# Designs tried in a protein design run: designed miniproteins, single chains. Part 37

Each design is a single chain, and the fold is of that chain. pLDDT is the mean over its residues in the fold that is shown.

## One batch from the design tools (miniprotein)

Design m1350
Fold by ESMFold2-Fast:
Structure m1350 (fold): chain A 100 residues (1-100)
Amino acid sequence: MTFAQAAAAVRDAVDDVLKTMEEAGADPEILKKTREKLDGLTAQLAAAQSVEEARRLAHEIVRTLFKGVDEAGVTSPEVSIKTVAAAMIAVGEVEDLWLS
């Protein structure tokens, strides 16, 4: 697996969270801001030069996602479940790169 493939998997997971937040009535400005930040972080992850850098970026993606969900004020159980799943995917994809 490559950092680009890991970034694509993380991107798909966070896009699913953002779509679910939008369907739950999250503020469009908060969604846009969160999406732009996550897009930048996933692009940096795809271009990562080391597993250590990728791990730091994965943690920043998780932090940015949780902050976006909190700022949106969405209390949907589906959003919460998908957010945790996306966090697990971000961490797992980077750890798989270290073990491969």
Scores: mean pLDDT 81

Design m1351
Fold by ESMFold2-Fast:
Order: structure tokens, then C-alpha cells, then sequence
Structure m1351 (fold): chain A 83 residues (1-83)
């Protein structure tokens, strides 16, 4: 997967996970914006595909630890699509 396609997959995962969290009554707007800003900052710093996969896996684990299993799965599946 090229970097442009990987970025698209990451951004779609962030949006889908935020929608799931909002449906469950969580305030996901700040979290969505923070993750989008993190991706943009990483790209400006020269991050590659491997760095984006790492971000997705770390985010999935963090959500799973907080009990947000459906949102965590979105990030896990996105990482698998990029690898």
C-alpha cells in the first residue's frame, strides 16, 4: 500500500470509530480532531506507512483497554488492510 492510500484508510478508520463512539453516547469530537491532527503532524515530520500502522495498533489497544471494543476493532482492521 502506498502512503497516500494508507493515509486515506487511517482517516476513514478515525471517522468510523468516532461515529461508533458517538452512537454509544461518548463525546468523540475532540478525540477525532486530536487523531486527525496527529496524523497530519506525523506526515509533516516524514512518517511512513509503518508509522501509520503503529499509530492504528496503539490506538486500537488504548480503546480496547477502555472497553470501546467496536471502535478498537475498526483500527485493528485498518492496520491489517495497510499491512
Amino acid sequence: VDLETAVEIVREAIKKAAEILKEKGENADKREQALMNTVQAMLKAGAGVEDLVTLLRLTSRALEEKGHLEAAEIFREAAEKIE
Scores: mean pLDDT 84

Design m1352
Fold by ESMFold2-Fast:
Structure m1352 (fold): chain A 90 residues (1-90)
Amino acid sequence: SLIEKERERNRELALETFDEAVELAKQGKIDEADRKAIAGMILASTDLSPETLERLAEKLEEMADAFEKNGHTERAEYYRKLAERLRELA
């Protein structure tokens, strides 16, 4: 259906948006990385399947690792907790 195609497209855009957020986090661009992560979560909200939740959790863990490497420990902890919460819903 058209709705299923829109959900698939939004899922792909969400994951791509999170990849951009990870790259910004690696650059230490906290505000830009956070904004991209929020946009990714909004796009993903149209499909909360276990597969999508697991893939989002992986992206959030990548953001956490990137922030930790840049010394942003509090931000890293936040994204790790968010990933854990999404895995619990999967």
Scores: mean pLDDT 83

Design m1353
Fold by ESMFold2-Fast:
Structure m1353 (fold): chain A 58 residues (1-58)
Amino acid sequence: DEVAKLALEARKESEDDAAQALAIVGAKVKGDEKTAEELWKEASEKAREWAKKLLEAL
């Protein structure tokens, strides 16, 4: 599973960035676009990169 592999790699690199990325992905998958956008704005650049990769793998 590509998504699981990317999530694991993100956690190994940075727990904080991974948590931010997964929160964005979770909101996006749930259809909560407003929360996803707000989380994206608050996220680090690295967390945004991970979130984008995770969403592309879905």
Scores: mean pLDDT 81

Design m1354
Fold by ESMFold2-Fast:
Structure m1354 (fold): chain A 55 residues (1-55)
Amino acid sequence: DLLEKLKKAIEEYKKAKENGDKEAQEKAQQEINKIVSELMKTHSPVEVAEMVASL
């Protein structure tokens, strides 16, 4: 499920940010952007924002 992947990518981004790992932060941010783009193909930007807020 895309929401599960998004949740994991956000957790990886947070972990990388706390560790100061810039490469891992960039990789996680790219993954988040890809998943959000996929969600926006089938959902409005408002719906995607609500989904993210529910995580």
Scores: mean pLDDT 79

Design m1355
Fold by ESMFold2-Fast:
Structure m1355 (fold): chain A 51 residues (1-51)
Amino acid sequence: MTEEEKEILLRYFMEYSGLDEESARQALEILEKNEEDFKKMLEGAKVALGV
């Protein structure tokens, strides 16, 4: 998991889930504990954000 990938997911949670930065960072920390869920969410986030 790279810092760039984490920033993409942080933006996705804030823009699409309506989470504040603190809540988005907590969601990211939980997601980082499961590599498969992280990768699946990252793929969806990249598509949604156009990156």
Scores: mean pLDDT 81

Design m1356
Fold by ESMFold2-Fast:
Structure m1356 (fold): chain A 68 residues (1-68)
Amino acid sequence: SMLEELKKLKSELEEALKRGDWERARELVERIEELVKKMKEEGKLSEKEYQNEVNAIKTVRELIEARE
């Protein structure tokens, strides 16, 4: 399911961040953002869940950008 894919991508992102693999982390953030948007469009996420995911993505993007 898309929810299971989201959990998997988040786990992979956490591992990439722990390793300092910024290239991989950027790729995973892009994929998570795309999946979250699709899940919202398909009614798989509530408005609150969507906003929480967007806020989390923003925080991670800011962390990655600080390394550039």
Scores: mean pLDDT 84

Design m1357
Fold by ESMFold2-Fast:
Structure m1357 (fold): chain A 95 residues (1-95)
Amino acid sequence: SVEEQLREGAEKYIPVLEKKIADPSLSDKQKAVYWAELGQYYIILGRYEEAKKAAEEAIALDPNLADAWRVLGKAYAKLGRGEEAEEAFEKARKL
């Protein structure tokens, strides 16, 4: 199924992103993009607490990365934290 293919892709790509994040030559802004992508793959896998932590790391590195705030909002929504989800989505929308 499409869902099975997305999960397999996420499982394969997570280690690639972790290796990229560990590269000391990358800027904080570039690392933030990889953290936000990592969070999105954790959402696909249903690993919502890890998705939240990845989004928080991305925001710490680049608080203006709208995609990181969107990932945080999705993670909060999946965790049943609706008010925090709305705040994160609003932050992304204003960027």
Scores: mean pLDDT 90

Design m1358
Fold by ESMFold2-Fast:
Structure m1358 (fold): chain A 55 residues (1-55)
Amino acid sequence: SDLEQLLQYSQQALDLARAGDYQGARQILQQAVDQGLLTPQEAQDLFADIQASAA
C-alpha cells in the first residue's frame, strides 16, 4: 500500500538522519515525492520532524 511505502521511506530517511546523512534523508523523501506518496510541502514538514527526532 502507499502508506506502507511511505512508512518505509520515512524510516529510511530517519535512519540516515540519525547517522548524520541529512542529504541522504532529503534524497529519500524526494523519491517519495517523485512517486506521488508525498507533496513537496509534506516532504519538507516530514524532514523537519525527522531532524527533530534525530537530535
Scores: mean pLDDT 84

Design m1359
Fold by ESMFold2-Fast:
Structure m1359 (fold): chain A 68 residues (1-68)
Amino acid sequence: AELGREAAEKVAAAVREEGWEAGREVAEKLAKEHLSEEQIKELKELAKEIADKLIEIGDEFEAELKAS
């Protein structure tokens, strides 16, 4: 829970400051680094939530870039 929360915050910050693709790279690195056979199932749901939020933020970010 703590790890997933911290990961989500780092991913969101990366997306906001460096954009969608940077945030996705951070999410994949954090997930891979902490994913193990026993932790995979637990972190999978956290990774899914992070991915869902990245899609939301990325979608909004792309819309703003197209408007500007």
Scores: mean pLDDT 67

Design m1360
Fold by ESMFold2-Fast:
Structure m1360 (fold): chain A 61 residues (1-61)
Amino acid sequence: GSVSDLTPRERRVLALLRRGLSQREIGEELGLSQATVSKHVRRILEKLGVKNRTEAVAASV
């Protein structure tokens, strides 16, 4: 998978992860529940073929 496989919403979540925000802070910034943010993070990891947040941030250039 690549960044182009991400939805616009998933790209916003990934951009905030790259800024160093926690899942809670991302939820506050985007007005999403913790469960919804966790779902988006999981889908981003799956689409990028990475195992964790640190790898997802690194995989984006």
Scores: mean pLDDT 79

Design m1361
Fold by ESMFold2-Fast:
Structure m1361 (fold): chain A 91 residues (1-91)
Amino acid sequence: SSAEIEELRREAILLEAEAGILEIQAYVYEKTGDLEKAIKALEEAIRKLREALELLEKVAELTGDPRYVEEARIVRERIRLLEERLEELKK
C-alpha cells in the first residue's frame, strides 16, 4: 500500500539523518583526538545506513520506481565512503 511505502521511506530517511549526526560527531572526535569514540560513531553510522539501504531496496522492489533504485545507490556509495574512512582511522 502507499501508506506502507511511505512509512518504509520515512524510516529510511530518519536512519540516514541519524547517520549524518553520527558522521558529524565522528569528525569532532577525530579533531579532538578521541579516535576510539570516532571509530564507534562511524561504525554506528554505517549500521544505520545499512538498515536504511534495506528499507530503500524494499521500496524499490515494491514500486519498481527508478527514483528509489537511485536513492539506494546513493546510500550504498555513502556506506562505501564511510567504510574507507573507518579503515583509515584504524591504521
Scores: mean pLDDT 90

Design m1362
Fold by ESMFold2-Fast:
Structure m1362 (fold): chain A 64 residues (1-64)
Amino acid sequence: MDEEIAEEAMKLAKELGDEKTLELVQRIYENLKKAREEGNEFEADVYTALLEIVLAILKLDKER
């Protein structure tokens, strides 16, 4: 699920030419993977929520 959200956000940022948002999504996803490996559920939940928010913003931006 989280991987799919990250991939969709990265693809959309790349299609929009938004390099800064692409870098942000990549960084959030790397931090999410690290949090999951360390068993930090709270941090993982925060990064998952951030990915969902960024994806929602990118979808809104594409429709405009």
Scores: mean pLDDT 81

Design m1363
Fold by ESMFold2-Fast:
Structure m1363 (fold): chain A 111 residues (1-111)
Amino acid sequence: MPEPTEEERATLERAARAIAEALERELGAEIKSVTVSGAVAAIEAVVDGVDVRVGLTLTRDAAGRPVLHIAVEADDSASDELVERVLRLAEEAARAAVPADTAVRAHSARD
C-alpha cells in the first residue's frame, strides 16, 4: 500500500485517541499504551483486570475510499459481553472522530 498521507495519519491518530478516551470514560479502562505508526495504530488497555487490545488499520477500497478497520483482541478470560461492549464503543468513537467519507468496520479477533 502507498504510505498514508498527513491527513490519513491525522485521522488515524484522532480515531485512536477517541477510542482510548471512550474506553477510559465508559469502562474505566487503564490505558497502557497508544501507538500510531504509518497506517496502523494500537491501543493496549486493561478493563476489569482483563487485557484488551484495539488494533486500527487504515486502508483504501477498490474505489480508493478510505476504510478504517478496527480489531478487538482480548485475553481468554474476557466475556463475549465485554468484547462486544469494547467493540461497540470503539466503533462509535471512531465513527465520530473520522471524516464522513471514511468507512468504519469493526470486528472481534477472538478464537
Scores: mean pLDDT 81

Design m1364
Fold by ESMFold2-Fast:
Structure m1364 (fold): chain A 66 residues (1-66)
Amino acid sequence: MTAEQLTMKGAKLLADGKYEEAIKYFEEALKIDPDNAVAHSVLALAYEKMGETEKAEEYRAKADAL
C-alpha cells in the first residue's frame, strides 16, 4: 500500500470518529514517506480531535515546514 493509499484509509477512519485507528494508518504512511505533508496535517487533525493539543501543534508545525 502506498503512503497516499494509507493516508486515504486513515482519512475515512477519521471521518468515522475512529481517531486511534486513523492515527495508525497515518503513522504507517509516514514510515513510507516521512516528508508527506498531507500525512502530517491529518495526524495534527486527528490528535486535535482526541484533545492531544501539544501533539497536534507538533505535527502541524512539521507539515508547515515541508
Scores: mean pLDDT 81

Design m1366
Fold by ESMFold2-Fast:
Structure m1366 (fold): chain A 103 residues (1-103)
Amino acid sequence: AEELYNEGLKLYQEGKLEEAIKKFEEVIEKYPDTLYAADAYAYLGNLYRILGKYEEALEYYKRALELYKKLLPEDDERIKEVEEEIKKIEETIENEKKKGTLP
């Protein structure tokens, strides 16, 4: 799990967005109930947000939150960070809908 996750993280940091997506999807498929899978969902949320795919980003953040709440204490900072990102992306979706930039 760690090696595949670290490959995805490296690709994300290098701006290779599509390749990073594939690696994080592989983490989720091979290691679905792990903290690495939860982190991979959060990074997929970030990646889809960067690509302007806000509804997909929101779904990935929600999946990350589900796993974090299952695997981590309720006061873990990663839970708070993902909840904040969910709020931001929901506000972005509402604003983009008002501008007519979303279907």
Scores: mean pLDDT 81

Design m1367
Fold by ESMFold2-Fast:
Structure m1367 (fold): chain A 70 residues (1-70)
Amino acid sequence: MAPSEEVEKLIREAIAHYEAGLQEEDPEKRKEHFERAIKLYEEALKLSTDPQLQADLKRSIEEVKKRLEE
C-alpha cells in the first residue's frame, strides 16, 4: 500500500531536514533541523493509516530524538 501524496511529501521533507541536521556543524541550526524533521514525521504519522508505515515513522521520530539528546 502506497502512502498518500501528502504523507509522501511530509516524509521527504522530514528526511531532508534530518539529513541537513546531520551535516550541520552549528549546534543551534542542527537542533532546528532535527526539531523540524520530528514535526514533519509526526504530521505524516497523524495522516497515515498503514500500520507498517506508522511503525517506521515512529522509529524515525525516535532516531531523530536520540540525535537531539546528543
Scores: mean pLDDT 83

Design m1368
Fold by ESMFold2-Fast:
Structure m1368 (fold): chain A 64 residues (1-64)
Amino acid sequence: DLEEFLKRLEERIKELKEEIEKLKEKLKTAPEEEKPKIEFEIEKLEGIIALLEAFKNWLKKKYL
């Protein structure tokens, strides 16, 4: 069911956004040496969200 799949996809995107928020909080108190690693994880997750949003939009255009 496409509608159910889209709902799960939107829930996953929401979870990833919440994970980014937690990483941004962690970044505030992280040692200087660890900051690049946390910043890279944030960028990586933002990239994943962009791909999932693109996939969601492609599905809507093709099947809705």
Scores: mean pLDDT 86

Design m1369
Fold by ESMFold2-Fast:
Structure m1369 (fold): chain A 69 residues (1-69)
Amino acid sequence: AEEKIEKAQRALTRLHIERGPLLTAEEVVEAAREAGLSEEQIRAVEEAARKRGPLTPGEAFEIIAELLR
């Protein structure tokens, strides 16, 4: 769990630097996949990200961290 959280944080930080201050649902899903989340968890991340619209890296991290409880 903790290791996946660290991987998610690193992936989101990288995407912020590469792609700008707001992340799309597809970019958040990419970060979740890089963090090693299951397909079911990735689907939940995608649904949550779509409901909120474009997200800051911090907001995206909160979605991923909530699923790893």
Scores: mean pLDDT 78

Design m1370
Fold by ESMFold2-Fast:
Structure m1370 (fold): chain A 61 residues (1-61)
Amino acid sequence: GPKDKEQGAKAAENAVKAAEMLGLSEEQIEKAREYAKKAKEAKDAEQGKKYNMLASEAIGV
């Protein structure tokens, strides 16, 4: 539902913030931001979760 999409997008946003706080490379942070944006724009919760996982993998979490 909409709440599941919002939760996924928020988790992806938190992953980007964590990467910035940890001082990861600009390339890794940019890749995580791209996946976070895709998670937020996802049509359904499953796609949102997929992009959230990819964002986490990009930052090594």
Scores: mean pLDDT 74

Design m1371
Fold by ESMFold2-Fast:
Structure m1371 (fold): chain A 67 residues (1-67)
Amino acid sequence: SAAELRARALALHDRGIALWVAGRLEEAAAALREALAVLGQLPPDDAEAAAHRANLEVLLAAVEAAL
């Protein structure tokens, strides 16, 4: 369901942040990429998913710049 996909993306986002704080940048990037892939399974007109994706893209770019 869409709710299960959103919950999984949120869990992966939280994991990505925790890994970034721990200095585990490659694992953080992997978790954030998986979160984006999960959000990509939602309809393209899902505004909540689009906002979450935008936030994740900014975070992933910051993590990748630090690799």
Scores: mean pLDDT 86

Design m1372
Fold by ESMFold2-Fast:
Structure m1372 (fold): chain A 79 residues (1-79)
Amino acid sequence: MERIERLGEEATRLAEEGTRLYPTDPEKAKELFERAMRLLEELRRVALEEGALDLLREQEARVLEAVRAHAAAVEAAEA
């Protein structure tokens, strides 16, 4: 349980840091988002193994919201 929360917290933190770096260092921001997505996959695997589906939904929503906010910003800049 704590492991799932820790993975979600780390992934969210990386995505938020990537969003902050994006205007200054887009290449570094990309690396951080890629790492956040890898942690999200690990979180899904662990949650399925432990049967912690409610916690998975909660942590996944946090990470995806941070990633989605960045994606929306990139999309707006491209438009």
Scores: mean pLDDT 76

Design m1373
Fold by ESMFold2-Fast:
Structure m1373 (fold): chain A 86 residues (1-86)
Amino acid sequence: SDEEKVNAILQELNQFVQEHGSTFSSREEAAKALAEKLVELLKDESPSVIKKTFEALKAGILKNFGEKGLEIVEKKVKSLLEEKKA
């Protein structure tokens, strides 16, 4: 189901943040790395899974990376959704 896929992606992303989050020189660089990892995890998923995953992460991204970090991630997600547009 979409919910199972979203949960699996959130688990992988949480693991990535725990392993690598403290290694970045800035919140902006951390947000860019997060965006790249998120796109890697979402590239073969449906638009529904992509949207649900981003909505689940939105508040956490804003809290941890600020408005600029949220903008970086949102731009990458929108780009991926445009690529998958039928």
Scores: mean pLDDT 79

Design m1374
Fold by ESMFold2-Fast:
Structure m1374 (fold): chain A 89 residues (1-89)
Amino acid sequence: DDLALVLEALDRAKLEEADRLLREAGEALRKGDYKKAAELLEKAAEKARELAEEARRAGEETGSEALLELAEYLERLAEYLRKKAKELK
């Protein structure tokens, strides 16, 4: 099960932190607090980048295409979040 390998390879605490940061960023956006939203999105981007590095390393070590694809997705997500944070500043 490729999902089990993904969940074992990634730091659960970083996944939970990224989710919390994205939720808080959404709340800040709804309240019109663009400065806070930008800060939270930047932090979420950093966590996504760290998770991408973990997925890439695990994928390279195990030969898992699913992990390498996840790493690419997380890298793109980190770039997207960083660009959005810059637009809000």
Scores: mean pLDDT 80

Design m1375
Fold by ESMFold2-Fast:
Structure m1375 (fold): chain A 97 residues (1-97)
Amino acid sequence: AVEELRKAIEEVEKAIEAIEKGDIEKAKEYLEKALEYIKKAMPKLPSELVPQAVSAMLLLVAALIHLERGDIEAAKESAEGALELLKEVLEKAEALE
């Protein structure tokens, strides 16, 4: 779970950088990779952390929808919100090991 969460965080950080550079196709690829890492982490997470991980996934899906619509600022805000939640989940998951 911890390794997959760290990889998800890295992919979201890359997505935010791609959004800032106007590379929307790369941003979409990074967000999709982040979602796959969260899906791999989810079955291994403590049950109390699952709601926060699900919320992060929903924000990443929202970011993808905003990018598709050309709503770049909303996409960035959603991705940044997901990043904050993932960092909290990682910190709590590490504290439980």
Scores: mean pLDDT 86

Design m1376
Fold by ESMFold2-Fast:
Structure m1376 (fold): chain A 79 residues (1-79)
Amino acid sequence: MMDKKAQAFGDGIANMAIGMGEKGKIDQKTIDGAAKGLIDMPKDMQQKALDIAYDKAKKTGMKFAMDVINKIKKMVDDA
């Protein structure tokens, strides 16, 4: 059950980052919200969700989307 929550959250983050990449625009409020949601999760679930998000973004080849996810990773790690 925890794995499904991590996948759903990771997919949501990936879709958000990909959408920003397609528009060429950063939405800092959405990034802050995603980071906060991850920080409220257990550490194992945080890592799983971020890995899922990064893998999905990487498959699109969009450097912008990957950069957004890496920014979220840093915000979670710094918290």
Scores: mean pLDDT 81

Design m1377
Fold by ESMFold2-Fast:
Formats: C-alpha cells, sequence, structure tokens
Structure m1377 (fold): chain A 62 residues (1-62)
C-alpha cells in the first residue's frame, strides 16, 4: 500500500540520520509531505512507529 511505502521510506530517512531523535522528526515530516490525504498520512505514521518500536526493542540501531 502507499502508506506502507511511505512508512518504509520514512524509516530509510531515519536510518540515514543515524537513528537520532531528530531523525524521527524528519521521517514524520517526510510522511506528511508525501501523503496525498490525512488518512494515508495517519496510516503511514502508524506503520512507521510500529517499525521503529520493533527495531528499537531489538537493539538494531542503524
Amino acid sequence: SMAQELAEEAYETYKKEGGTPEAIGLALQRIRDLSPDQETAFEAVRIFLELLGKKMSLGEAP
């Protein structure tokens, strides 16, 4: 889905910035900028945060 693709791209942005708290803000902004509507943006944010939480809990910082 588009929301999943946006979430995955946001996670790539997060990795490029070294997994910092500032990188989370940049990733969220990317989702907002690329989403065609509010519903897609909300779903993409949800998927992104799920990915972030899973990776952080495993200690797999980029």
Scores: mean pLDDT 76

Design m1378
Fold by ESMFold2-Fast:
Structure m1378 (fold): chain A 66 residues (1-66)
Amino acid sequence: DEHAKKGEELFEEGVRAAEAGDLEKAIELYREAAREYSKSKDRKALIHSVSAELNAVALELDKELA
């Protein structure tokens, strides 16, 4: 499943950006990962899509509260 694979690659890149302290880049990458995962019909990929979006929302909230 190309969409699930693309989502995984983007999610991993988002994690690296977050670890580096680049919250804006991490948010964008997590959202791109969620979008790719959502294009997959696999249930597991849909769960990953929700997880990726939640990570993006959490970082966005942290950015606004800081």
Scores: mean pLDDT 81

Design m1379
Fold by ESMFold2-Fast:
Structure m1379 (fold): chain A 88 residues (1-88)
Amino acid sequence: NAMDLLKKALENAREIVRLFATRAPEEMEKYLKEQGKEDLIKLAREAETFSSDEEMIKFLKEKGLSPEERALVLTLAEMRRLKRELDA
């Protein structure tokens, strides 16, 4: 039955989202450490404390990061914020 398959797929999707939501910051931090970019992890921890996206972007721009490094830091900071919201 197509409906039973859809229900199973939805349940599997929820489990995957739950696992990735809890693991995403840790996996990204592991990746950055393997690339020798541990400094970006420290910047993400500082960046996640800003209450506005504008202040966070300004902070990262003042650090002289490349556009790619800025994107990595912003992504990790957002993942860490999302995890805290889900854990609350």
Scores: mean pLDDT 71

Design m1380
Fold by ESMFold2-Fast:
Formats: C-alpha cells, sequence, structure tokens
Structure m1380 (fold): chain A 69 residues (1-69)
C-alpha cells in the first residue's frame, strides 16, 4: 500500500522485532533508498544509524554512505 506505511512498519520491526527480523527490515529500508532511489526512507535510516542495535546501525550507516556517494 502507501510507501510511508511500509517505511513505518519496517522502522518498527527494526526497533522492536527479533534480531533477524530487525536486520531484514533495515536491509529493506536500505534497498528502498539504494535500489529504488526512494528518498522517503532516508530519515528512517538516519534514525536507525543513531538509535538501532549495533548490526542495524551498521546497515543504516553503510546505506547512507552508499547513497551519498
Amino acid sequence: MNIKEEIEKLVKEARTGSTSEGVKAAQKLADLVIKEKNEEALPALRELSKTGSSPIQKIAEKAIEKYKK
């Protein structure tokens, strides 16, 4: 459905889901920015790079760097 609803769901899963689900959610947010070129997911990635668990922060930081390049 609405891309904003999908981003919100992925952010929730990344923050509150299991480690496995959180990593998958963070990777999907990264793919939205990198593969789909959807900038609406950038604020979510920036938030996760500061507030997520260590593996999620690493995924978010790497995606942001790749987008900026």
Scores: mean pLDDT 78

Design m1381
Fold by ESMFold2-Fast:
Structure m1381 (fold): chain A 70 residues (1-70)
Amino acid sequence: SMAEEEIDLIIELLKEGLKKAKELGEEEIAKVLEETIEQIEKMRKEKKPLSEVLKVFEKGGEKIEDLILK
């Protein structure tokens, strides 16, 4: 389904972000990205709707913003 393809795309984009964070030595950001990826992959396996996946994605982004603004 289109929603499954969109979730898979979100996971791939987050994995690219994780690789970049690790290359830059941003360990706290990398940890947030790893936790967000694991949660979304679990939701994908459990066939959760895209709307719930987007909430987890937004929460991960908020945590990263908090780390940058410290």
Scores: mean pLDDT 83

Design m1382
Fold by ESMFold2-Fast:
Structure m1382 (fold): chain A 63 residues (1-63)
Amino acid sequence: SLEELKKQAEKVYKIIKELYEKNPDMTLNEIVKEAREKLKAEGIEPTDGVIAEAIYKFLKDKE
């Protein structure tokens, strides 16, 4: 459902935010790559759409 996809995007968003706070010099591509690897360790393979939603939220937070 759309709700489940939003929950997954929220999880990706939290990982992106954590990685950025630890390493603010990382590029967005590097952050996304690290987030995907962390999620794979949990057995999660997010779609590009879920990643895009998480990125959108992250960038909006940084107005």
Scores: mean pLDDT 80

Design m1383
Fold by ESMFold2-Fast:
Structure m1383 (fold): chain A 69 residues (1-69)
Amino acid sequence: SLADNIVEQIEEMGRKLIADGVSLEDAVAYMQKSIDNAVEAFKKIGNDELAEEVRRKGQEAIDRLRAEA
């Protein structure tokens, strides 16, 4: 789905930030901001279902990253 593609790209960037020496906390903050921006963009175009899917799957991606720390 489009939500899966967006969240996958955000998770890949979060992992790259950590590989480049960024803290887990700062990488998660970046991911959260990216998720929030995507959610707001979809709500503005009236796609609340896609916004909620991105929010939910984005949180799951953050939870995976935290569990691996």
Scores: mean pLDDT 88

Design m1384
Fold by ESMFold2-Fast:
Structure m1384 (fold): chain A 80 residues (1-80)
Amino acid sequence: SAGKRLYKVEITTNNLTKEVQDYIKEKAGSFLGKPVPVSEWAKLLKEMYEYIKQKNESGEITATLTSPDGGESTAIIIQN
């Protein structure tokens, strides 16, 4: 929807190596501070999941998307 903007995107990780954590944060950094459609964010999360799977890591990514008014917050959890 063109009517909504995401003011805040947070990424947290559990049980992943420092190198994988840094990759994820760098990849997400391109979306920080920008209005991001859910579809574009979904593509990014899929890329992160495929990277974790390729590295054979058994950790988690949690992505939190917050609407401009703070009234909506959605958490997406990815596990290998």
Scores: mean pLDDT 70

Design m1385
Fold by ESMFold2-Fast:
Formats: structure tokens, C-alpha cells, sequence
Structure m1385 (fold): chain A 75 residues (1-75)
């Protein structure tokens, strides 16, 4: 279970990451993995704002998984 301080840090990090991914997606609008990463980041922000520690961790895990998949697909 995450503390309120940890949830706020996750929210801030996810919001910053979402801004970066949005800019990348504007350059590559057909990148389906970037779209999924953005969706997962936005869900992370939503869950963290709601104080939902379990959902926040699930969405963070999904972001990591999707980023890893995208890296492999670029090899």
C-alpha cells in the first residue's frame, strides 16, 4: 500500500511522462504502443489522484511492460 506522499510522487512522474509521450505520439501518430503507454500513464495519474494504491501499481506495471515491449519491437 502506497503512502499519500508516494501517490503524489507517482502522479507527478506519470504526468511528466505523459507530456513527453504525447509529444512523441504527435510525431508518430501510428505508433500503437505509444498510444497504449499514454493510456496507461493517464490511468496511473487517475488512480493516484483517487488514492487507489493497487490500481496505481497495476497501471505503473503496465507502463513498464509496454515500454519494454516497444523497445524489443525496435530491435
Amino acid sequence: MLSDESLEQVRRGAEKAAEIIKKELEKNPKDELLKKILEALEETVRAARAGDSEETLRQETLVVHLMAKRAVDKL
Scores: mean pLDDT 82

